# Designed miniproteins, single chains, continued (5), part 59

Each design is a single chain, and the fold is of that chain. pLDDT is the mean over its residues in the fold that is shown.

## One batch from the design tools (miniprotein)

Design m18172
Fold by ESMFold2-Fast:
Structure m18172 (fold): chain A 71 residues (1-71)
Amino acid sequence: SEAEELLARAEELIREAERAIEEGDLKTAQSLLDEVLRIAEELRRLGQEAAALVIEHDARKLLERVRELEK
C-alpha cells in the first residue's frame, strides 16, 4: 500500500539521518529529517495517524540532537 511504502521510506531516511549525524553532516541530517516530517503529514492525510506519530517522534528526537550539536 502507499502507506506501507511511505513508512518504509521514512524508516530508511531516519537511518540515513542517524549516519549523517554520526559523520557530523548536520545539514544533510536536517534535510533528511525534514523529508521524514513531510512523509508524516502524508501518512496523516491517508488516515495513518499512529504511524505518522511514530516517525514524527523519531524525527523530532534526532532534530533535537542536531540542534544541540550546532551549539
Scores: mean pLDDT 88

Design m18173
Fold by ESMFold2-Fast:
Structure m18173 (fold): chain A 81 residues (1-81)
Amino acid sequence: SEAEEKKKLEEELKEAEKKLEELKKKVGEDDVLVANALALLAQVYLKMEEYEKAKEYAQKALEIDPDNYAAKYVLKQIEKK
């Protein structure tokens, strides 16, 4: 069960990374859509307990969009641990 859950999270991660690269090429690196994709990556890393990467991607999202709620949420969850 846990192995299947980790495999699904790894697939979510790959899909989020592909979406991020597509959005960077289509709308540019400073677009709010890229910030949202970075925040989604941060949420997947948080779920995988990869706190260092979750923090990194959440911070990158906030550099583009300082009001990104998902990125702020990820940072709050990490600081509770």
Scores: mean pLDDT 82

Design m18175
Fold by ESMFold2-Fast:
Structure m18175 (fold): chain A 58 residues (1-58)
Amino acid sequence: AALAAKIYNLFKKGDTTGIQSLLSQLTSSTASKISSNISSYLQSGDEDAFLTGLVESL
């Protein structure tokens, strides 16, 4: 939960470097799920789906 909130806040601030740093510390599977959620959000703009996806990925 805390990690999902941290990633979400970094994304909302546009802190690409912070997001990349966090993703580099995660397993490849978890990083892939988070990247997929970010891509889905960029296509849909659905913040609720993005947040839910982050929580479920972590």
Scores: mean pLDDT 75

Design m18176
Fold by ESMFold2-Fast:
Structure m18176 (fold): chain A 102 residues (1-102)
Amino acid sequence: MTLEELIEEARKRFDELAKKMTPEQREVARQALATFEDIARQLKPLFEKLTEEQRNKVLELLKEAIDRIFEAIRNAKTPEEARRRVGEILKEFVKKLNEILK
């Protein structure tokens, strides 16, 4: 799976899950997806230079983060809680990403 394929799958999943979300939850999810798209765009030039092991770790990390974000948004009782939990997931994602990339 490529970075672009992963982001396309995330968009499709977002569209399917958005039907079960409140407008506020959809906005949090949309912003999170936009952040991942920006990160993927920044990673694209580096991704080709990574080892196969590093590429696999990055893809798995992205999949895990996307799954956790959608769960956090669905299970949050308020939009404020959703934003806080998504922010924590994104911070952890960036930290782990930097560890994989060095």
Scores: mean pLDDT 78

Design m18177
Fold by ESMFold2-Fast:
Structure m18177 (fold): chain A 68 residues (1-68)
Amino acid sequence: LRDLLRGLTGAQLLSLPGVGRRMAKVAALRSNGYSQKEIAELLGISQSTVSRYLRRVERALREAGVTG
């Protein structure tokens, strides 16, 4: 997932079906090397929420044909 996110802009992430602004921000932070714990602390959300957002982004990327 982290490597898949490195080539994507925030605008491209927001264009994916089912990806909202906050999920796109979580994905962007993950691509920049932040851990799920660090992202949770930065955004004031739980690690479980960060994990769910990353799974949603991964599913959206797979449906858009972005894998590897």
Scores: mean pLDDT 72

Design m18178
Fold by ESMFold2-Fast:
Structure m18178 (fold): chain A 69 residues (1-69)
Amino acid sequence: SLEEYIKKGEEAEKAGDYATAAEYYLKAASLAPPEQRAELYRKAAEMFEKLGQYDAAKEMYEEADRAAA
């Protein structure tokens, strides 16, 4: 479920497993309505930034902007 994926993402983020956190936030985004989807793409972008994957982070921020529009 959407809520389960968000929970798993938050647990991974707290554990410092940013790659797993990003994966779960993206899975959650795929199930979310547009407003919440934008927030989840931003969370995934933050995880990619923590991983030093700035190109992936930029793409996620662009997806968040698209979802918010």
Scores: mean pLDDT 87

Design m18179
Fold by ESMFold2-Fast:
Structure m18179 (fold): chain A 69 residues (1-69)
Amino acid sequence: MEEEKEKKEKEELDLELHRLKTLFMFRGASDEEIEKAVEELEKKYGLTPKQKEEVRKLLEEASKAGKAL
């Protein structure tokens, strides 16, 4: 367990996720792009299966919002 490091890593994950959401909302994303982004975040931040599913849903929602434009 790494209490202080977990907080910083969560902030970094949140910032990177926010940037990806903004990008996907602006240009849209394919299913392949979403899967690639989820896999990259999993490898970089060691996401649990639940976190991986939540990130995927957030990126899918962002892509759907961009597609509606």
Scores: mean pLDDT 74

Design m18180
Fold by ESMFold2-Fast:
Structure m18180 (fold): chain A 58 residues (1-58)
Amino acid sequence: SLAELLGQIGQAINTLPLEEAERKVEELLEEIRRRFGEGAAEQVRKEADLALQKKRAA
């Protein structure tokens, strides 16, 4: 489900090293795009990019 993919994105950002988190997020965003469409992927990308930006700043 979309909720499961969102959970996986959050887990990746919180648990993986930055480079691995960025790669995993891109894979999951492509899966969201394929299953739920471009609009859903764009919305999730904005949230993921903000979270990754905070991770980079830490």
Scores: mean pLDDT 84

Design m18181
Fold by ESMFold2-Fast:
Structure m18181 (fold): chain A 71 residues (1-71)
Amino acid sequence: AKAEAQRKAEEGKAALAEGRYEEAIALYDEAIKLDPDYAEAYRNKGLALLRLGREGEAVVYFKKALELDPA
């Protein structure tokens, strides 16, 4: 499960780098479903949401990432 989550997060990073923000969000959602403690997936989903102008939604995911892995 955690290895699969990491794979989905890597696919999400590729989509994010290509500007495919909606696809990146879907891939990070799959990663979170496989590993709900995956702070990086929450953080990167927040970033993708910010890129789409969905600031209020992004804040929710950034808060969750901080709860799991306070920088």
Scores: mean pLDDT 84

Design m18182
Fold by ESMFold2-Fast:
Structure m18182 (fold): chain A 83 residues (1-83)
Amino acid sequence: SVLEKARKDIGEIADLAVEEGLDPQTAANIYTAAALIMVGLVEEGVDPEKAAAIAFRHLAETLRRYGVEKAAERSEKLADEYE
């Protein structure tokens, strides 16, 4: 399903952020927040692919604020792919 694939993709971005030096607890919190945004949008009637795209854009902005540029760029690319 779209949501299962997107959840896996969010997890892979969180792992990449940890590889870039982000604290694992912080990465887990960011991952959880992105997943909750995606699920919440679907519950409000947003198409799953569009919900995933929105979640990935918010994830990219958050990761940039933490200084993990490669993870942020990967998240933006995924937002474009789901859009």
Scores: mean pLDDT 86

Design m18183
Fold by ESMFold2-Fast:
Structure m18183 (fold): chain A 56 residues (1-56)
Amino acid sequence: SLEELLRELEERDPGLAKGLRKAIELDDPVIKRVVVAEIEKVLGKEVAERVAKALA
């Protein structure tokens, strides 16, 4: 679930988790894309793909 993924992100990188929560709150596709790209750079493609699927 998205909440489980957010908890996992919060344990690994609280800043990225905060960014993702804000992107969800704003429901802006541009901001969501930027946050997913940042997650890919820091935590890797697999985590980023899981986030992208949860946001779709």
Scores: mean pLDDT 82

Design m18184
Fold by ESMFold2-Fast:
Structure m18184 (fold): chain A 84 residues (1-84)
Amino acid sequence: MEEIRELLKELGLPQSIIDELLEIIEEAIERGLVSEEEVLELLKKGDIEGLFDKLQKKILTHEDNPTVATARNLRIIGLQIDIE
């Protein structure tokens, strides 16, 4: 998680967005929806939109009861990144 945080800082994201996104990424990794390696690869490429799209798609397509709050938070953060 520390390497993910540093990469998000290097991309110039606001601290509030970094903190919220880290919570979502941690939950997705813990649920097995994405691997830490997949997240790191996308962030090292600077593909924050691709990371967001992957997280949203995997949460919505997996059948292991993702929380509505997690899916909603991903949508909200995606809109914030897209606007900024």
Scores: mean pLDDT 68

Design m18185
Fold by ESMFold2-Fast:
Structure m18185 (fold): chain A 70 residues (1-70)
Amino acid sequence: MLLEVEDIERAILRLYLEGKISAEQASKAGRLLHSLGKKTLSEEEVRKILLEEVGLPEEIVEEIIRLASE
């Protein structure tokens, strides 16, 4: 499934406001997502970026994907 980058960014913002992601993690994720210059990403690409490059916990990455799929 393809996810809109805007929906991923909204999910990250929501989890940041809920205290599940730090400001540093949210900022890093936003910079990396923006640097790709893509409108959509596959779930596999999102997992690789957020888990491996940002270092978010697997449970948080899966919650972001779920929220972005709405």
Scores: mean pLDDT 84

Design m18186
Fold by ESMFold2-Fast:
Structure m18186 (fold): chain A 110 residues (1-110)
Amino acid sequence: AREAAEEAVRAAEAGDGERAAEAARRAGEAAVEAGDGREAAEAAVAAGAAAGAAAEAGAAPEAVAAAAEAARRAARAALEAGASGPDAAAAGAAAAGAGAAALLAGGEAA
């Protein structure tokens, strides 16, 4: 479950957005099957979505990994605060998108 989510981030580092998204989906599914709970599944899905979006935008692997990590943190914090799964996933995606955009804009010609 968590290990598969880590693998999704590593796949994104290699520049394989499709592979990263698929690994994240499998991580979420495995977490649910194992009884790990929805918070682990939500975090994995958010990480995969963030990695895919960053890769699509042409971000470097480092930026993709940073976006995925930010998404997982935001989603987990929201769940701890009592947010629903969908709201937590949305918070993670928003945080990751903002982070990736900032990195791309700042690093472009610097």
Scores: mean pLDDT 59

Design m18187
Fold by ESMFold2-Fast:
Order: structure tokens, then C-alpha cells, then sequence
Structure m18187 (fold): chain A 60 residues (1-60)
């Protein structure tokens, strides 16, 4: 949802990272597919440096 995208964008901005709407949407989709919170998905993206690496870690 657009609300989840805005939440992800705000969390990333609070950590000093600017993301596009498309990147934020990918993070929301990862959280939903792996059944983790938006905050956990954001933390993993920040820790790994990419959406792709975060997804790999969550599916491990």
C-alpha cells in the first residue's frame, strides 16, 4: 500500500538514506513475502546495503 511505502521512506530518511518510491515498494514487498515487520526489512537493507542482499538474508 502507499502508506507502507511512505513509512519505509520515512524510516530510511531517519537513517540518512534517500530511497525512491520503487525502492521503498521493493522493501515493502520483501517484508510481506518474508513475513517480517517493515522496520526489520529496513534494518536489513541498511545493514547489507541493498534490497537484493537483504532479501537473500531473510530467505536464508
Amino acid sequence: SSEDVEIVKKMMKAAGVEVSDEEAKEIVEIAKKTKVSLGEAVELVLRTGSVEEALKELEK
Scores: mean pLDDT 80

Design m18188
Fold by ESMFold2-Fast:
Structure m18188 (fold): chain A 86 residues (1-86)
Amino acid sequence: SKVLEEKVEEYEERIKKDPNDAQAYLNLGNYLAALYKFEEAKEYYEKAIALDPNYAEAWHNLGLVLRMLGKYEEAEKYFARYEELS
């Protein structure tokens, strides 16, 4: 989708201007996951968690992309962390 690709570019520019914006990393991961770019989405969710370890949505969404990548055991650990934070 052109709209999703434009959103990826928008959030890449946001993180260049503010590399400590955990929400921007989460949103970039979400748009990449919507484009089925699960490895890239994983990297940005990991960045969001590194910046804000209490960011429940980032733990949940990382679990979802890990499942899409066939990393079922790791996904369960991330979902467990999400439940602890919710």
Scores: mean pLDDT 90

Design m18189
Fold by ESMFold2-Fast:
Structure m18189 (fold): chain A 60 residues (1-60)
Amino acid sequence: MEHRLIALAILATSFGAPERARELVQKALKLVREGKIDEALPLFAEASRLLGIPVTPEEL
């Protein structure tokens, strides 16, 4: 499950994503490293919305 979050983060930061989406992904990765996955999932979902990728927290 964590591997999917990391893959999504890499995709978001590798493409020409808006600064806002990259900031959300970086913050979410920090939370994942701290074991705060439940707090990270909404940030990944918001970043996905900004990138036009419709994912729910349950899919991450």
Scores: mean pLDDT 68

Design m18190
Fold by ESMFold2-Fast:
Structure m18190 (fold): chain A 71 residues (1-71)
Amino acid sequence: SNAEKYKEKADKYVALGDQHEAAGDRETAANAYRQAAIWYGKAALEETDPVKKQEYIDKAAEAARRANALR
């Protein structure tokens, strides 16, 4: 589904953020986490299952929190 594709894209941005955070590249990591939040948000919009939709909303909020923590 489109929701699953957007979730997979968001997961890749989280992984990218994790790599750059570990390398000390805080700005690049923050940008990657912000992108993850956007794609999890898009996954939530495409998802019709309420449980999965809420999971994607929660993942988007967590990615946004991680980006803000790197400011």
Scores: mean pLDDT 90

Design m18191
Fold by ESMFold2-Fast:
Structure m18191 (fold): chain A 83 residues (1-83)
Amino acid sequence: MVDEKEVNLALAEIYRAIGLLDMEKGDYEGALEAFQKAVEIYEKALGKDSPEVAEAYRLMAEAARKSGNTELAEQYEKKADEA
């Protein structure tokens, strides 16, 4: 049987890696999209209080700040602190 949790965690790690690459390229919109997909998968697989969800939200906050959206960055930092 295919382990859905294992497959989903691997997929979330791939999206996280894509987001990090997009950050290096200065594609902050692409980074936010990739990290958002990683968050959705981590929340379903590990729960919303997981360290993985918190880290992904911190990365989204960095992407938002670098894109000039300080309000969005503050929202993601708050989500990271609550995770």
Scores: mean pLDDT 82

Design m18192
Fold by ESMFold2-Fast:
Structure m18192 (fold): chain A 120 residues (1-120)
Amino acid sequence: MKKIKIGVLVVSDSDEAASRALQAIAEAIPELKKLGIEIVDGYVARTPEEAREGVREMAEKGADGILIVSANGPDEAVDAAVETAKELGLPVSVVRGDNVTPEDIIEGAKKLKEEIEKKK
């Protein structure tokens, strides 16, 4: 099976919330590897400008799609990430929650994988 490469963008105004989201992502990695999903890079964004830059950098590193994890982040930063990914022709999956779990990350990544595979 061909490996799929994804970029992960954490959107949060809180270092504590961002750290919890990053921990959930780290705990999800073994299951993502079993699904043929590789994370090429991860970014944390607090502003629309940081979100756009993170998406562009992940695209340049060869991401086939972007997983956006909103850990109580500003909606304008999430919207900027989604718009930038669309402009670059990249599929997007968005995970939102006050407490994002590894299971939420795995489910979001599975949806993103399905969208990437539909392009073939």
Scores: mean pLDDT 84

Design m18193
Fold by ESMFold2-Fast:
Structure m18193 (fold): chain A 57 residues (1-57)
Amino acid sequence: GLERARALVSEAMAEHGLALTPEQLRAIAREAGVSVATVRRIAREVAAESEARLAAM
């Protein structure tokens, strides 16, 4: 579901940085049971949140 997709995106970004590969996005979509388009949206949201936190420093 969406919660699992968000958790997997956050974990992958912590390990590999904010730019996830197409293979990583597909793997997360398969694991979470959501579409790749949903994972791409979540990845953009998580990256934007991280950039906003850095800008607030």
Scores: mean pLDDT 80

Design m18194
Fold by ESMFold2-Fast:
Structure m18194 (fold): chain A 71 residues (1-71)
Amino acid sequence: AAPSPAGEVRVERLANGAERVTVRLPAELASAAPETGVGILTTPEGRWLRLEFIINPDGTATSVALPDETL
């Protein structure tokens, strides 16, 4: 399988019909990340941007604030 160096996307459907979307991107590849709702993950391999948002059944989206972490 081809490597996915651009990051990871996880989608989880919630009981109310909303979807939780979690995105993790290498910090050096993320050029347009929003200033709010972004948590920085620092690992020995580098820095990652983490984004989480909820897509409501009406198509609107709400950002979830994530803390910075170091591993």
Scores: mean pLDDT 67

Design m18195
Fold by ESMFold2-Fast:
Structure m18195 (fold): chain A 59 residues (1-59)
Amino acid sequence: SEMDKLAEEAYKIAKEYALKGYSVTESVDKAMEELGISGRETKAVEAARKGAREGLKER
């Protein structure tokens, strides 16, 4: 679904920001901004948060 694709992209973008040195919150915010996601799109926001946390672990 389109929502599943949005969540996958949010995960990837947030992970990339975390790998670049941004915090989890900053990485999620940047991913949401780039994708035009509102905080109410909980599935995409949770995916971004998961991506950011995984990026942080790989640093």
Scores: mean pLDDT 82

Design m18196
Fold by ESMFold2-Fast:
Structure m18196 (fold): chain A 60 residues (1-60)
Amino acid sequence: LEEIEEAVRKAAEEAGGKVVSVTVRVEDGRPQLNIRIDAPTEETLIASVQAAAKAFREAA
């Protein structure tokens, strides 16, 4: 779980967002992701969210 959280955080921050919190849980045998991102623009926020989602899919 921490490896997934680290991958997600890194991807979001490389896209320009600041990760305020990230939590991965396993519920019913499946990983779930909760993430809070602070970004200077809407474009940066969208890019950070997309990067985080991609990293989550690749790491999970």
Scores: mean pLDDT 77

Design m18197
Fold by ESMFold2-Fast:
Formats: structure tokens, sequence, C-alpha cells
Structure m18197 (fold): chain A 62 residues (1-62)
């Protein structure tokens, strides 16, 4: 439901913002806005796939 989408969006935004700040040197506010725009129109399934991919990428980067 809507709660699952909101939880996934929040996790992806937090994860992506932290990654962009630490590894790409991006300003945290700019990174957060970019992540918010990326996830706003995604379906529940797309959000699940994006989160899985992001977690794997971060694990590989250390």
Amino acid sequence: GSKEKEKLKKEIIELGTEFAEKYLGMDPKDARKAMEELVKDLSLEELKELLEKAKKLIEEVK
C-alpha cells in the first residue's frame, strides 16, 4: 500500500543521498532533491528494484 511506497522512497532517498555525498562529493541538499525527483513517479515494483540495485552497488563500493 501507500505506506510501503513511502518507506521504500525514504530508504532510497536516504541511501542515494548518503552515497552521492560521500562518493560523488555532491551537496547533500542537491543530492536529496535529485533522489526525490528520481523516486516520485516510480511504481512499488520499480522502487523495490531500485533499492535492491542501490544496496548491491554500495556493498561493492565498500
Scores: mean pLDDT 79

Design m18198
Fold by ESMFold2-Fast:
Structure m18198 (fold): chain A 70 residues (1-70)
Amino acid sequence: MEMERIREELLEEARRAAEFVRSGSPEDGTRRALAVVSRAKEKVGDDFALEVLGLLVEAARERAAAELAA
């Protein structure tokens, strides 16, 4: 179904945004993260957008922990 395809595309986009949050510029990562959460909300719904947001917040926590360990 169309919805399953959209979910898979958004999850792949979220995974790429998480990589930018972990290893790229924090500003670029945040911008990409907000864009994918917004699209997830618009195309799928609030519950899925919250799941995507959770993945991106976890990536940000991992980056912060790495910075504190340095």
Scores: mean pLDDT 78

Design m18199
Fold by ESMFold2-Fast:
Structure m18199 (fold): chain A 116 residues (1-116)
Amino acid sequence: MKEGEEYGKKAGEAAKSGDVEKAKEYGKKAGEAAKKAGGEEGGRAAAEAGAGAANGAAEGGGQDSGNGGGLAGREAAKGGVESEPGPKSAEGAAAAGISGAGGSMSGGISSGLPAI
């Protein structure tokens, strides 16, 4: 899965430079490569790509870098999540899914966040 890892690294570099559009595009390509791999391998590749994007954003030190890295990481994670989660990665996927499971009333900050 070298292609997924390469796209993740490019997403991190784009995020670090504040190029939000390129960071998102490379993140999406990393997620697509992870989805192609499927299962546990796909989830692992997506997680590594997302981590690379987030690290690149942190190193960039600006809001634009953070925004680009966040978007790139989300796009990479989307591809991995759409592949079937492996047994070991199920805990990470479940943690993400709990936030989105939304069928039960939860009076926390997450329930009151306005999407402007």
Scores: mean pLDDT 57

Design m18200
Fold by ESMFold2-Fast:
Structure m18200 (fold): chain A 76 residues (1-76)
Amino acid sequence: SARDVAATVKDPAAIADLRPLLTDADPAVREAAAYSLGRLGDVAALEPLLTDADPRVRGAAAEAIYEATGRQVPVA
């Protein structure tokens, strides 16, 4: 179960509200949600955005993962 792991994130309610924004039609909304989720520590939700159609969204996901984990992730 991810319950105890989720306790390391800043705000589980904010994560639940932000996750749907990662599939928004507007790339600016997806970009903003990616940075917010990265700050909250939800890096697993960011993995699909590394292959997003918009390069700004892909870059935001890679940056957010790097800031949260200290690991560089390839932008697709």
Scores: mean pLDDT 73

Design m18201
Fold by ESMFold2-Fast:
Structure m18201 (fold): chain A 65 residues (1-65)
Amino acid sequence: SAEAEAYVAKGLEAYRAGDYDTALAHFEKALALDPENREALGGRAFVYAAMGDVAAAIADLERAG
């Protein structure tokens, strides 16, 4: 959806800025709208990895395909 895509874009901007809490919140909003959104799963995985949560990152990457 356009709304899920907008949240993915906001998540990526926050991630590039190093604002991991804001990035995570935006990717979680995208996933609430579209649970199988590959870009949101991948983005959330990279936020988890940056925050040191390797197990959560791997789970989201495996789900993304």
Scores: mean pLDDT 88

Design m18202
Fold by ESMFold2-Fast:
Structure m18202 (fold): chain A 94 residues (1-94)
Amino acid sequence: DAFNEGMTAFKNKDYEKAIEYFSKAGAEGDWRAWYNLGLAYYELKEYEKAIEAYEKALAVEPKFSPAWENLGKAYKELGEYEKAEEYYKKAEEL
């Protein structure tokens, strides 16, 4: 299971391997894999790629509050404080 292999890699801090497995699982229809792909990119400080992955998860499950919160965190790391505040507010309202 690509998702579970991605989770094992992520837990072991093998973020490159986690990205490979979560990308595969997401392409196969697992929106949770898109969210975890975003987490792996965030750990690597690839904030723009993390944003793209979180947005893919939210396109499938727009009520998933953790993705809105982490989208805010990624925008904050990019210095986009106004966007970060908007997304934190969305996370709190869900």
Scores: mean pLDDT 90

Design m18203
Fold by ESMFold2-Fast:
Structure m18203 (fold): chain A 108 residues (1-108)
Amino acid sequence: NLEEEIKKLEEEIKKDPNNAEAYRRLGDVYFKQGKYKEAIEAYEKAIEIDPNDAEAWLNLGNVYFVMLEFDKAIEAYRKAIEHAPPGSELEKVARANLANAEYLKSQF
């Protein structure tokens, strides 16, 4: 039950408002529900607390990509690459997603 998972994460955040991982996980649950605005707000909170979280940047880019907001997706993917360990799987995925977003932007 995604609603119960959200409630649990909200209680974790209430106990520790600086828990960046809880905000990132909350964004993941909202993204799975198709609640893209709520997902973006949760990922932005995670990044505000921990701006070096490359996974949060990648996931934020993925939400914008699904929403066809390619400029914002490109910016988030560039940040994911900047903060990812060099040669990591996360860097490779972020670079591939960046290239795809740049290509699709050129078609519109």
Scores: mean pLDDT 90

Design m18205
Fold by ESMFold2-Fast:
Structure m18205 (fold): chain A 61 residues (1-61)
Amino acid sequence: MSLAELEEEIRRRIREALENNASWEEVVKILSEQLARLLAAGLSGDEAVALITRIALEVSG
């Protein structure tokens, strides 16, 4: 999976969770799973956190 494909999958999962009225605990779990996925894909911790933060702001705005 390319980084662009990963970003789109992360965006979709966060958006789906918010649209389905997921609990805050479930949203945090999803974010943690996606952070681990980005780290496994070769991103640094700072890069992974920055990407997830950007996506979360985009889907919640």
Scores: mean pLDDT 79

Design m18206
Fold by ESMFold2-Fast:
Structure m18206 (fold): chain A 56 residues (1-56)
Amino acid sequence: SAELEKEIEESQEYAKKVAEKLKGLSEDEKVEEIFKLREKLEKEEKKREEAKRKAE
């Protein structure tokens, strides 16, 4: 649980940093950053579901 909490917090902090960067980026860079963020969030979501399923 503590490990997952830390992972979630790091993910949210990263998302906030990316959102702030996007305001200063070009359209192409915004699209690329959003794509990377979505992939990272999906990977973390799958990790959370797997951990939750294993823990029961």
Scores: mean pLDDT 73

Design m18207
Fold by ESMFold2-Fast:
Structure m18207 (fold): chain A 84 residues (1-84)
Amino acid sequence: MMEKEKLEELEKEAKELIKEIEELEKKEVSEEELKELLEKLGEFEKKATEVYEELTDPELKKKLHEIVNKVSEAVKKFLEKKIK
């Protein structure tokens, strides 16, 4: 396994999560949908941490931080709009 391949996989998962969050922002979110989103976010954070520990290249670590930050910004915007 190459470090870049793991990072590309996380970037793809992050893109899918952001898209799901954006779709949920367009509608009224049920408690079930919110719970499911939070579980997916927890799994993503776990995977991101594991990949970060495997990375040895500082540039790839920086890119991983940028990917995680994009997901965090999407979550923050979602929570500000949907949760009081």
Scores: mean pLDDT 78

Design m18208
Fold by ESMFold2-Fast:
Structure m18208 (fold): chain A 80 residues (1-80)
Amino acid sequence: SMEELEKEKKRKLGFDLEISAALIEMVRAVTGDEAEVQAVRDRLIDEIAKKYGLSEEEKERLRAMTPEELIAYAQKLIDE
């Protein structure tokens, strides 16, 4: 059903966001360079937005999230 497809899409988005959050924190831990961290963050969020057809507003919301907020949002999507 369409409802099951939407739930699966939300779960996949959540998993991709969780993985992206982990990668962003790994880059921070390895490089200690906030400019490099932001560049990687922006690239990962842009790729997710393209993959899942997110609006510019939704993309900007994700870009504005802290790592903790991004993980919490991802977990919420996975649990639904």
Scores: mean pLDDT 83

